# Designed miniproteins, single chains, part 14

Each design is a single chain, and the fold is of that chain. pLDDT is the mean over its residues in the fold that is shown.

## One batch from the design tools (miniprotein)

Design m461
Fold by ESMFold2-Fast:
Structure m461 (fold): chain A 104 residues (1-104)
Amino acid sequence: SKLEEEAEKLIKELEKEIEELEKQEESEEKRYRLALLYATIGLIYLLLGKEEEAEKYFEKAIEYSPSEEHKEQIRKEIEEIKKNLENIDKEKALKDIIETFKKR
């Protein structure tokens, strides 16, 4: 529950970063950064068991990816994570993500 609250707080912070990035001029770097942020939110939702939300954010990550090669790489990584999800320590993975992006 506390871990879920911290994950939800991080999602809101990442969504705010997306909003600020979207205001900037179009560039390949902007697209890469947006794709990474969307993929990260998708992964957090997937680890929380929110598959429908995860899928929406993964679709956005693929959409913003700047090349077909990067789109295919992201698709393969998502599929690999989904296939191995039951073998992933979800709590440890969430804690590691939160610690990496922690602003406290």
Scores: mean pLDDT 84

Design m462
Fold by ESMFold2-Fast:
Parts: C-alpha cells; structure tokens; sequence
Structure m462 (fold): chain A 81 residues (1-81)
C-alpha cells in the first residue's frame, strides 16, 4: 500500500540522513518521480561500501525522486579523486 511505502521511505530517509551529508543534483522531469524501494536500498548499500554519503530527495511534496546511478557514480569519483 502507499502507506507502507511511505513508512519504509521514512525509515530509509532516517538512515540516509544520519549518515548522509552530501546533496545530489536536483530531480528532473525526465527522471522517474520515484525510485523503487529495492533500487534505493541497493544504492544505499553501494554508497556504504564505497564510504560515500548522499541525500535522497524527500517525499514532502508527495513524490520520491529518483537517485540517478550516474549521479551517484560522479559523487563517488569526486570524493575518491
């Protein structure tokens, strides 16, 4: 349900916010309005493995915005380079 998705999103957001200090590029209309929860968790796990911190767009506007894997890769390269 949408309520369960919102609750899971808030849990993921809290964990990301506790560890995340970097803002990623703002969302675009061409991107998905929302990531799947599996995709979001996968990106979080990858970021943890690489020691990269990042911010996910909040669903305060009733939408969850996609994390672009390329944007995440750019952040990783920027932090490591």
Amino acid sequence: SMKEKEELYEKLKKELEEKVTISLTPFRKAQLNALSLDELQSMLEEARKKGIEFVVSNRSAATLYALDELELEKVIKEKLG
Scores: mean pLDDT 46

Design m463
Fold by ESMFold2-Fast:
Structure m463 (fold): chain A 101 residues (1-101)
Amino acid sequence: GAMAEAARRAALGRLLQRVEDFLETLKKYKDKFKDEEVRNYFATQALGLADEVRRVLPPEEAAELVKLFQRIAANFIEGGDVEETLKLVEEALARLRELQA
């Protein structure tokens, strides 16, 4: 119904804003990624975003985004390339923007 559609649109908008804020925070603190505590913090944030994606989107639309956020979290835990991790977050943003359109 119209109420469910409005609620989904609002939830998707909030999710998009949280991912945008996440990307900007990562860009600001990327020089701190040598610190395991910092990486673990951002890995936890990425997993939280994966859980929010599962709550906001239908399973079929959520699947690829959940995998992206899980890969982002894995890259932080493993101390992977910062620029590759940022690119994955930008890919997640692009997919969310397509769903909002």
Scores: mean pLDDT 86

Design m464
Fold by ESMFold2-Fast:
Structure m464 (fold): chain A 68 residues (1-68)
Amino acid sequence: GPFEELRAELAELRARRLAEELARKYGGSSVSVRRVSPHVFEGTVVAGDKEFVVTVDGLTGEVRVEER
């Protein structure tokens, strides 16, 4: 429904903003955001030899940031 769609859109925006903030902090040149499931989005940032993954769950509000 419309509220579920809004939650998904907010999760995507949050993943993108956090990925962009990490890119600025670590001098990253590439940022991508993908939908992993209906309510979960992953932002990926590559900065030199480091990769950061931001996972945002639109249903639970959980945010995780991992260095790979």
Scores: mean pLDDT 81

Design m465
Fold by ESMFold2-Fast:
Structure m465 (fold): chain A 65 residues (1-65)
Amino acid sequence: MEEKYRLFLSLGFSDELAQRAAERVSLSLSGIKGLVLPRIDAGMSLEDALNYLIDYDRGLRELTS
């Protein structure tokens, strides 16, 4: 939990947004970086990048259930 929260803070997420992300996303730290960094670098907002990450994580859960 704490490592994910700190990662999101380091990516520029707000405290509230980083907490929400750390609680909802099951992906590894490297998986999160691999999905979020290219989108932020392409000009995507932090909130849109988070929503993409949550949707991706949900999709993986649906495929494994």
Scores: mean pLDDT 76

Design m466
Fold by ESMFold2-Fast:
Structure m466 (fold): chain A 67 residues (1-67)
Amino acid sequence: DFQAEVAAAQRDVPGYLAELEKLDPRLAEIVRRTLAENADADPFTQLVELGVLALATAVSRVVSEKE
């Protein structure tokens, strides 16, 4: 349920970044930089960035479970 994941990321961006950093520190740094660069962006761009954070975290969870 990707919409639920995006909604969760919107409510707790720092928590999602912290979780991603534990699962994949390199990817977390990339996502953190992207969010910082787009802090002044329009609401649509911010929503897309939150979608990227949610997707990156979900993928990292699956990869971590397999390894």
Scores: mean pLDDT 71

Design m467
Fold by ESMFold2-Fast:
Structure m467 (fold): chain A 59 residues (1-59)
Amino acid sequence: DAARATELLLNPRPEDLAEVRRLGATGDEAVQMALALLSLSSPHPELRAAAREALEATR
């Protein structure tokens, strides 16, 4: 999952919204770090919002 989160960080695409939400549900620290970076750096506001929401939803 960390590898997939890294791929999303390197190649962010709006259609990856569902994948961002799935990755956020895993609770992995490496995934959370990648999602935090995605929430700040992505050129797609939808992906930034989804990453932020996924981080907020973690246990």
Scores: mean pLDDT 73

Design m468
Fold by ESMFold2-Fast:
Structure m468 (fold): chain A 76 residues (1-76)
Amino acid sequence: AYEEMLRLMLKALGKSEEEQQAYLEAERRALATSPYALPREVRIERLKQEARMLAEFAEAGGRLETAALFRQAAEL
């Protein structure tokens, strides 16, 4: 769920498949080595809130396709 949400959000931001994969690999490494990483469920909830907010901003700006991807991420 968490990585799938990140992929959708990165896609909404116009990141290529290669850039998405590189970001996820870096995120996995950072989370694996951080003793202060938030619990997965808390990280998911925070991402959902961010995705919902970004969807609203995209809709306000007329970026309907971008907004749809952010909303899809928030519903995972």
Scores: mean pLDDT 81

Design m469
Fold by ESMFold2-Fast:
Structure m469 (fold): chain A 94 residues (1-94)
Amino acid sequence: SSAELKKKLEEKAKEVAEEDFEVLLKENAHLKIPEELRKKFYEELLELALRVAEIHYEKSQGADLEELRERFEAERERVEEAIKRFLEEAKKAE
C-alpha cells in the first residue's frame, strides 16, 4: 500500500541520517563538538532526509519527474550546506 511504502521510506531515511551522522562524527573525532551543536545538526539531517523520502514517495505516486528532480537537487544542496556549516561551527567551538 502507499501508506506502507511511505512508512518504509521514512524509516529508511531515519536510518540513513543516523548512519551519516555517526560517520561524520567518527571522521571528525579530533574536534570537541558541543552536545547542543551535535543535537541541532542531527535534527537538521533528519528533517532533510525526511524531505528526500517525501520526494521518493511522490515519485512512486506519479508526480512530475522534472519538478521532483529540481526539488531533489535543492535538498541535496541543503544537505551539503548543512554539513559545511556544522563543521565550521564545530571548528569555531575549539
Scores: mean pLDDT 85

Design m470
Fold by ESMFold2-Fast:
Structure m470 (fold): chain A 67 residues (1-67)
Amino acid sequence: SSEDEEKEIAVLLLEAGFDAETARRLAKALVGLSFDRAELLATAKRLHAEGVSVDEALARLRELAEK
């Protein structure tokens, strides 16, 4: 279900270092997109380490799905 997918993405974003509110917002926006989980986690960790804005993180994660 979309709720299960959203939770799964949110957990990966929490593992990457994002706070719960940010992880939830990003996960909701990314549901329905196709990702490799390891690639999503690695990219999210990098984005968190770079300190990018939530909007920039969302844009870059959407680009990851367009590969």
Scores: mean pLDDT 82

Design m471
Fold by ESMFold2-Fast:
Structure m471 (fold): chain A 82 residues (1-82)
Amino acid sequence: SLLEKAKELLEKAKKSEDPSERAVLAGQAGDLAGQAGDLELAEEGLKIAAEGVKKSEDVTRGIAGALRAIGGVIQAELILKK
């Protein structure tokens, strides 16, 4: 399921030592969590992606991850408003 994949990606993000990779993986997790309607998980993904951007030497990859996580939060909120 999307939620299972989101949880797997978030755990991989938490274990990654590269801030850019953490941001990308957390962004992917937030996007999938948002599609599944899990706002709390999408927000956790965004928080981790944002911290990854802050510590990243490859800011472009970090920002891409954070933008994806933002999209996930928006999707989850839209699902919850139905």
Scores: mean pLDDT 80

Design m472
Fold by ESMFold2-Fast:
Structure m472 (fold): chain A 84 residues (1-84)
Amino acid sequence: VSEEELNREVDEAMELIERAVNALPVNLEKMKEVAETSTDPTLLTVAGESLKEHDPELAKEAYKKALEIDPSHEKAKENLKELE
């Protein structure tokens, strides 16, 4: 992934985080679906962060999926370590 693509992904993730924060905790069930079905490592990481306190096992699986798609995803690596 190029640096330009990485910056685009970060900007999209920031908007998704802003939406998720405004909808929490109402959006937790939707975040569970994202964790189960998404193929976007950034969305998986955001879903995992939202689910940490409610479903830490699903959060772990979301982070693992994110790392399978993008092994260099630093946020997913750190969050997975915290949940081990």
Scores: mean pLDDT 71

Design m473
Fold by ESMFold2-Fast:
Structure m473 (fold): chain A 85 residues (1-85)
Amino acid sequence: DTEKGYLLAQRLRALLRELVPDASDEELEEAVTFLLGQLAYIETRGRREEARAEAIEWLQTRFGLSRAQAEALVDAAEALARELS
């Protein structure tokens, strides 16, 4: 669903900007694209634990987020995906 994906991307971009205010728009778009892919993977294949672990590790490595910050962001992303369903 293109419209659902667009709205989810906008909300994820806002959350990322709050956590990494110094990130460029290109870096935020990379992160949004990655997170959308992980959320789609959870929805279509049900491999939630694997997708969550990969997303948390990527966010920590890419942006220097703490585990708690990365987990909170992934939790918020999943909640937004459910809300927009």
Scores: mean pLDDT 82

Design m474
Fold by ESMFold2-Fast:
Structure m474 (fold): chain A 105 residues (1-105)
Amino acid sequence: SLEELIEKIKENPDSYETLLEAREFLREHPEHALEVAKVFYELGNYVGALLALGFQYPQIAAFALSDPAVRNAANGRKPIRPLDLSNPDVQAALGGLKLALKKYE
């Protein structure tokens, strides 16, 4: 359930297993993408937030696919490097995420 997924994210926000569970849940329930993205974002997991955003706003999230951490997560692979916040494409995707979350409120 959405509630069970959110609790797992809060318990282990940076867990690769939690990223995989979120990805599988949102494949079946893309309508909850912004709720899941908000939880990841508030916990500082921007890879998880951008991964979740992609299920409702794939064009915005696609900017972040230039980053290896986001690309690996999107392909169900373990991120081996941290997210590069200096990348302009990552900043553009995060800007789009912030706007989407504000409209969801």
Scores: mean pLDDT 80

Design m475
Fold by ESMFold2-Fast:
Structure m475 (fold): chain A 78 residues (1-78)
Amino acid sequence: SALEESERAVREALGAAWRDASPETRDQALEQLQRALEAVGAGDLGTAIDHLREAASLVEGKAKEAVERALETVERAR
């Protein structure tokens, strides 16, 4: 389902941020991604999008690519 794909994409973004985010922003990015995951689970896709946009501003490289893929997936599900 679109909701399961959204949850999977956010979990992938969490893994990418844990591995590849800079130490200075990692904790903030992980917090935003965790809140996005909770919002997806609750069916609140608007709130999930807001948290994913915040996370995308905090990360670069592979982590940013994963967050942007999650954002696209959640926006299509909405």
Scores: mean pLDDT 87

Design m476
Fold by ESMFold2-Fast:
Structure m476 (fold): chain A 99 residues (1-99)
Amino acid sequence: AEENLKKGREALKAGNYDEAISYFEKAIEEAQKNNDKVMLARAYAGLAEAYADKGDIEKAREWLQKAVDIINSLKDEDDIIEATLHLISAAFALGVAER
């Protein structure tokens, strides 16, 4: 999942939003198979950011909410911090897109 998450972030920086979405979807599949909630939340946040940057506000809100729901299920402080840092990026992108 980490490699696909990294590729998704690089695609976002390049403005290749559809490519970013594809990589984040692959990261979600890997995170689900590995029961990795932190990676799942990070991938959901990445999808939210990609959809926000693409201008799909409804999809961005949907994925952001899924990331928040996973973070609310986390019990480890370091896991919460790691996932929340990615959530902040997605929330900022959504806030910019809504203006």
Scores: mean pLDDT 81

Design m477
Fold by ESMFold2-Fast:
Structure m477 (fold): chain A 62 residues (1-62)
Amino acid sequence: SAEERALAAGQAGAEAAARGLMIYTGAETGTASAEVVGDQVRAVARAGDAVYEVVSPLSNLL
């Protein structure tokens, strides 16, 4: 579905951001997650003490 494609795009972006944060912070591990909430996709990337969060309208990913 369109929502599944948007979720997959959000997850891929969060994973790329987590990798970048790992490189920037020197953290050995990073985590990434994305979810659809209403009409938005929420993506979170973490590595060490660094957190990157983004919320994108579902329509912008379709």
Scores: mean pLDDT 80

Design m478
Fold by ESMFold2-Fast:
Structure m478 (fold): chain A 67 residues (1-67)
Amino acid sequence: MSLDDPEFQREVNEALILIALAIIKMNTTDPEKVAELDRLARELTEKVLAGEISTQEAVDELFKAAE
C-alpha cells in the first residue's frame, strides 16, 4: 500500500467518513436523526469518491448536520 495509490486513497476517504459517522451516532440519541445522517453520509461519500468535495468538507458537513 502507498499514499499515492488511488485504491488506497478511496479506502482511506471512505473509512474517514465512516469513522466520523460512527462518532456522531455514538453521541446522537434521536433514531430519526441517525437515519438522516446515514443518508447524508452516503451522499457525501459518493461526492468525495467522485472528486466533487474533499473528505474534510464531507466530515464537516456531517458534524454540522448532527447539530
Scores: mean pLDDT 76

Design m479
Fold by ESMFold2-Fast:
Structure m479 (fold): chain A 72 residues (1-72)
Amino acid sequence: MTQRSRAQMQQVAQRMQDMFRTYAQQGRLDVMQAMIANMQAALPSWDADQQAVFQQVVAYGQQLLAAARAQQ
């Protein structure tokens, strides 16, 4: 079934979102920024479906980073 790889990427994306939440709670905003930059650098090498999934993860990380910064 051709959608299994997308389902696996969604699972990885969920794990990355969990990591962003954890780092935000720990106040490790520098680590979050580094993760976002690393993901953005990797995006052009991925398939369109993978890019769509991980672009959502990047957007979530950016929103969470902005919210965490506002709490300072």
Scores: mean pLDDT 77

Design m480
Fold by ESMFold2-Fast:
Structure m480 (fold): chain A 83 residues (1-83)
Amino acid sequence: MEAPVLKLIKDDKGRIVGAEVVMVAGLDPALALALTRAELLKAGLSEEVVEQIIAVLRDLAAGRLSREEAERRINELLKEAAK
């Protein structure tokens, strides 16, 4: 079983400018999603945006999205949150 892990890309001022999705073998998907939710909330993202990102990662974990499509969608959500 593989779990998606989100790596946040930050600028020199600590602002989130993007994210990379990495698939990790042997990690529990539910734990990975819970940790990602906590990290995004701690980074100052709204609950609404966080749940949208988690929904994308759930679809990726279920095989409904490619890694590339999930990464693209998450980066779109992060750009909208930064406005």
Scores: mean pLDDT 81

Design m481
Fold by ESMFold2-Fast:
Structure m481 (fold): chain A 90 residues (1-90)
Amino acid sequence: MKAEENRIAIEAVSLAMRALGLFQSAALLAEKAGDEESKEEALELARKEGAEFVKASSDPEKALETARKATERAERFLEEVKRRVEEKKK
């Protein structure tokens, strides 16, 4: 039904936007630290996860699952970039 499909689609898009924002935060953090390699990795991961989300977008449930996994990966990657930046300071 329209209402339920719309709710799932909105949640999927919201999580996908959150994942993108987390990768952008990781890229900006790396850029400020002079870590071009981690910045490029963040942008590449954002493109790859975005492509997977678009591929799943025809099925709202698969899109939601894809966006949830992308968000978990983005959170983990942001933590890794924070660690790399801290190690690079000394």
Scores: mean pLDDT 83

Design m482
Fold by ESMFold2-Fast:
Structure m482 (fold): chain A 70 residues (1-70)
Amino acid sequence: DEVEKLIEEAKKLVEENRYAEAYSLVKEFLDKHPEYAEELLKKAQELADKGDGRAKDIIYFAKLHLGQLE
């Protein structure tokens, strides 16, 4: 699953305090695969709801890229 792999890679970058690289990874993925935006947000939210704080950063990056931070 490409979305799950993207979330795992982005979480690893966040854990390493590489926030700019994590944001770039999420942005490039969604630019290439805009159809995965809903699935990415849903899966990241499920992880955040289970207590994964790094998943919240991924949600933030995705919403920032999509213009949904309001």
Scores: mean pLDDT 82

Design m483
Fold by ESMFold2-Fast:
Structure m483 (fold): chain A 63 residues (1-63)
Amino acid sequence: SEELKKKAIERAELAVRALAIELNADSYETKLVDDNTVLGTAYKGDEIFEKRFSLDELEKELK
């Protein structure tokens, strides 16, 4: 479902934002690296924190 996939992406984006806030990061970004994976990246000084989110797993949580 396109709608569930969109909601899963939004949930991944919120999770990356929450991670960035928790880390007190300088900046963060999210990108769709394939049809099922969102990569979140948070930057704090010289440190880079990455977290991957499966859209299929997030869709199951939205059920």
Scores: mean pLDDT 82

Design m484
Fold by ESMFold2-Fast:
Structure m484 (fold): chain A 80 residues (1-80)
Amino acid sequence: MIEILEPKDGDVFKVGEKITIKWKGPLPATLLIYKGDELIKEEQLDTDEFEFTPKEPGVYTYVVRRGKDSSLTRTFKVEE
């Protein structure tokens, strides 16, 4: 199973702030990041963390997948 560690659901960040997304689970894993309903990032990673720096304010959702399995979705907010 894939477990999300950070960021927590409802966390708030600023545009240009570095966000560390961390998880536990088998590797490689695919990280998907959405702004609203738009997929803005899809990346396969051999590590258990990813640094994301948002360029726009909005509500962001992310999920980590391995094959057909996925983590729970997590949502965070980015402000100006």
Scores: mean pLDDT 80

Design m485
Fold by ESMFold2-Fast:
Structure m485 (fold): chain A 71 residues (1-71)
Amino acid sequence: VEELRALAVEQIDRIIAWLRANNADPSYIARVEALRARLRAARTLDELLAVLQETQQVLDDYAAERRAALE
């Protein structure tokens, strides 16, 4: 669990860096930073998986908004 949490935190840090590099709206960065805090506090595998699922939802929302902006 500790190893999986460490890898997940690293992945979220990379996502935050990627969003910043692409000048994403601060709301997306704030959402991912909140998920990072929850991930660090997670004590069970189910809690870790829930945070990862919500992280994917933030990325899906960002991708959808970017597609809409191109049309």
Scores: mean pLDDT 77

Design m486
Fold by ESMFold2-Fast:
Structure m486 (fold): chain A 73 residues (1-73)
Amino acid sequence: SDRDFAREVGKRVLKIIDLIDAGKLEEAEKLYDEEVAKLEERIAAGKNVLVSHEALAMFDMVRGVIKAIEKQK
């Protein structure tokens, strides 16, 4: 369901944030890339298309944070 999918997206975002907080930026970027590929595959399959697009927007925001932190290193 869309609710179950939204909960799973939330858990994945939190995992990326935890990696950022731990200073593991390379692992955070890798997990981001994996989740984006997964969402793109879901869209291609016609599953949860609108929710998947919103999830991609949320992941793009998270990547923006990672890139901002990297520029300070």
Scores: mean pLDDT 77

Design m487
Fold by ESMFold2-Fast:
Structure m487 (fold): chain A 88 residues (1-88)
Amino acid sequence: SEVNELVEKIVEKNALEALLELLEFIAEQALEEGVLTEEQVAAGRAALEATIAKAGVKRTEADAEVKEWVERAKELAREELERIREEE
């Protein structure tokens, strides 16, 4: 939930590079933790690219606030993925 809220804030700031960095981090962690397969990541990436294009997210330079949101979202996503793995 908080990760989704941070993603929406990054989108509103038009911080495309920061958004892509965060999404790639989540994808890599999901693969590493075994939560998603490579095929699921590829499908999700294609869907996200289409969504980002439709939303018209621009390549605006990430300010300090956006960079803080990215780091917070990465930590929260990592904790959630580790929790999912531990339930097995």
Scores: mean pLDDT 76

Design m488
Fold by ESMFold2-Fast:
Structure m488 (fold): chain A 72 residues (1-72)
Amino acid sequence: SDEELMNELNLALKAYEADPSKLANLLVALDKVAKSGNVTLLQQAERLIENSTTLSASDKSLLLAFLKDRSS
């Protein structure tokens, strides 16, 4: 479900913010959101990345580019 995808993404993002070795899990969660075809989920994922206080500017750019690439 869409709620499960967003919960998975939130957990994966927090895990990555605490431990950079968790990037693979975050990318899997983002890929699932990107492929959902749900524009509202895509916008929520984009806002989560943009509003993170712990992600670097370069990490945000890379994750947003990944989300865009996978959603097309």
Scores: mean pLDDT 85

Design m489
Fold by ESMFold2-Fast:
Structure m489 (fold): chain A 59 residues (1-59)
Amino acid sequence: KIPESVKRSLGLPDDATLEEVARAFLEELGRPDADIEKIIEVLKENNYSLGAVLRYLVE
């Protein structure tokens, strides 16, 4: 389950999907070209940590 705090920090409603969370975060990072499916996988594997997404995009 995605924490409500993560969704709210991105300006998303509580019923936002994983895809919407990934898209919003990638927009904030200026990386709309990134593979959304892979970002969703990273989020699921790392307790929905936005920091894990940042680390993945660097590496």
Scores: mean pLDDT 76

Design m490
Fold by ESMFold2-Fast:
Structure m490 (fold): chain A 95 residues (1-95)
Amino acid sequence: MSPLFSTLSEITVIILTVLRSNPSKKEIPVEEALKLVRELFPDLSEELKKEIENFILKAANGKGVITGEDLLNAAREAGASDEEIALLEKEIKKR
């Protein structure tokens, strides 16, 4: 198992928590998503925060906003398991 896969699992849990904190929003401004990560997970290491911020920025693909589908596509590209994808998809459709 690659180091990126292990980090992606942690990122997936954090993203699910961010999505659950804003269930009524279809689009989240990138700045708001980054702020939520810092506020909900203040004890995260700086390296893990950077990995999460980089993941969010890549998912946004230069847009000022991020959707659940953007996160789902970025997770697929990063090699997330079918089970992780199913969890993300379920959370996105629940909103």
Scores: mean pLDDT 70

Design m491
Fold by ESMFold2-Fast:
Structure m491 (fold): chain A 78 residues (1-78)
Amino acid sequence: KEELKKQAEDTKNGYDVIVAAAEREGRELAEQARETYRKIDPELGDAVGEALRAQYEARVEKIRSEGEDKVQKLEDEI
């Protein structure tokens, strides 16, 4: 049972790292796209930035959900 607790913690830590990396990459990409397209059309820049923000937020949420499900399954085996 102790091995399962350790695996759950290691899995959680791994997903925390993946989530942090995905959120940082997505946020930087959304900000860069917004600034780039705002030079052409401010409304287009805001729309593109918002669309990319929605995409990375959805991706981060999916990764978090997958990680939580895996950790929960391991904890339920304890």
Scores: mean pLDDT 80

Design m492
Fold by ESMFold2-Fast:
Structure m492 (fold): chain A 65 residues (1-65)
Amino acid sequence: MLSREELLDKLDRVGRLLRSRGDADGAAAIDLLRNEVRGTDDPELHEQALLSADRLQRLLGLPPV
């Protein structure tokens, strides 16, 4: 399982990639999710954020981490 910091870094990388591809709405959604992860100690939210990041990486054609 990724640490909070590793999860935040992963979300940041996905958000930057979405912005670079012109997906402003997707990048904004990731920024909101990143803020939620930063602002809460809810392990279920952290797990859901990780799954969402993994799903987006697959959709974007990025290799698994």
Scores: mean pLDDT 75

Design m493
Fold by ESMFold2-Fast:
Structure m493 (fold): chain A 84 residues (1-84)
Amino acid sequence: SEEKIEKLAELLYEKFGEYAKKETGASEEEIREYARKLAAGLVEAAEAGKLPELKKKFEEVKPYLSEEEAEGIEWVLKEVEKEQ
């Protein structure tokens, strides 16, 4: 639902918004747009029952990610799972 997407987007912005702004120099509006896009894709994947596939793919790419990137993705996957 749109409500689940907006809630997840807000959580993503609260968790990563300041970090993303510092690292990229992007505006708050651009960061919020990226958060909404990510939230929409994650909610749609979860509703389609693809969350286990996303978790498996994450484990496969985890060795190629920074520690911060891996922790961030793991947090996001956990939040999506809670909102089932």
Scores: mean pLDDT 78

Design m494
Fold by ESMFold2-Fast:
Structure m494 (fold): chain A 95 residues (1-95)
Amino acid sequence: DLAEALAAIAALPDERARQKALLLLYLSLVLEGDNSKKEELIKLAGEVFGWSEEEVEKLVEELKKLIENPPETLPELVQKLLEAQAEVAAVAAAA
């Protein structure tokens, strides 16, 4: 289920691997059209990764922008996600 998937992602030793897995999970849910699971993912990601609700909402907004205007390559999409996550982490560190 979604909670088990997020726990498995959080258990990955490499931060980049965790970010890629989270992105792929979110893209899978968007492609399936399951809006309810996207909301659950937002809440569970906050609990599993320790992100605030505001940080999770900001990351989801950035992911939606990437889905609506996808980069030409997967590496560019991953890079944009890493940049968005770094901005969220910087805001959290400043708070």
Scores: mean pLDDT 63

Design m495
Fold by ESMFold2-Fast:
Structure m495 (fold): chain A 82 residues (1-82)
Amino acid sequence: SAADEARFAQVRAIWEDMLARLAALIAAGASDDALMDVFVAALRQMAAVLGLSQAQVDAMVAELRANRDAAVAELRALIAAR
């Protein structure tokens, strides 16, 4: 549907903006916490577009923060692969 296409386009735009911000932060030598803050902010924006509950988003953020070093390593690898 047109609504599904618009929603998908919005999620893609948030994801691409996040990747651009992460690339700039990595180039500037920003902290792991700064990378996580950008990722968590993008995740919350995408979750809002997808209609996920606050409880679902909080659980995802808690899991990411519990595995922060692994999550940051994955973000760095994602940017390096581009």
Scores: mean pLDDT 87

Design m496
Fold by ESMFold2-Fast:
Structure m496 (fold): chain A 112 residues (1-112)
Amino acid sequence: SRATLEELLALLERALEALRRGDVATAEALLREARQLAERLPNSLLRNALLALIDAALRALRRGDVATAEEAVELARELVEFALATPDWDSQEMINRLIGAALRGIGLELDV
């Protein structure tokens, strides 16, 4: 799963760079790749949160809302960065709190 998270981080960072330069087509392609990788994650809460954020970004791009797409992708990137940090018990609780706060902040609901 660590290799999958590292690949996800790289795809999300490249998607943000594409969005910031106005290359929506490249960003959409990278986000679709990130979505396929996220589906392979064993942690259902992290997987569902990342899928929800990526889907929110893709929907925002389809309606031309680049700002909302950037926010969703940046949040997904932060979640992957936290997941890559070696979690002790405090780190895991922090990840859970960030996932909950993040999804609430952008109006997303977890499909459990």
Scores: mean pLDDT 78

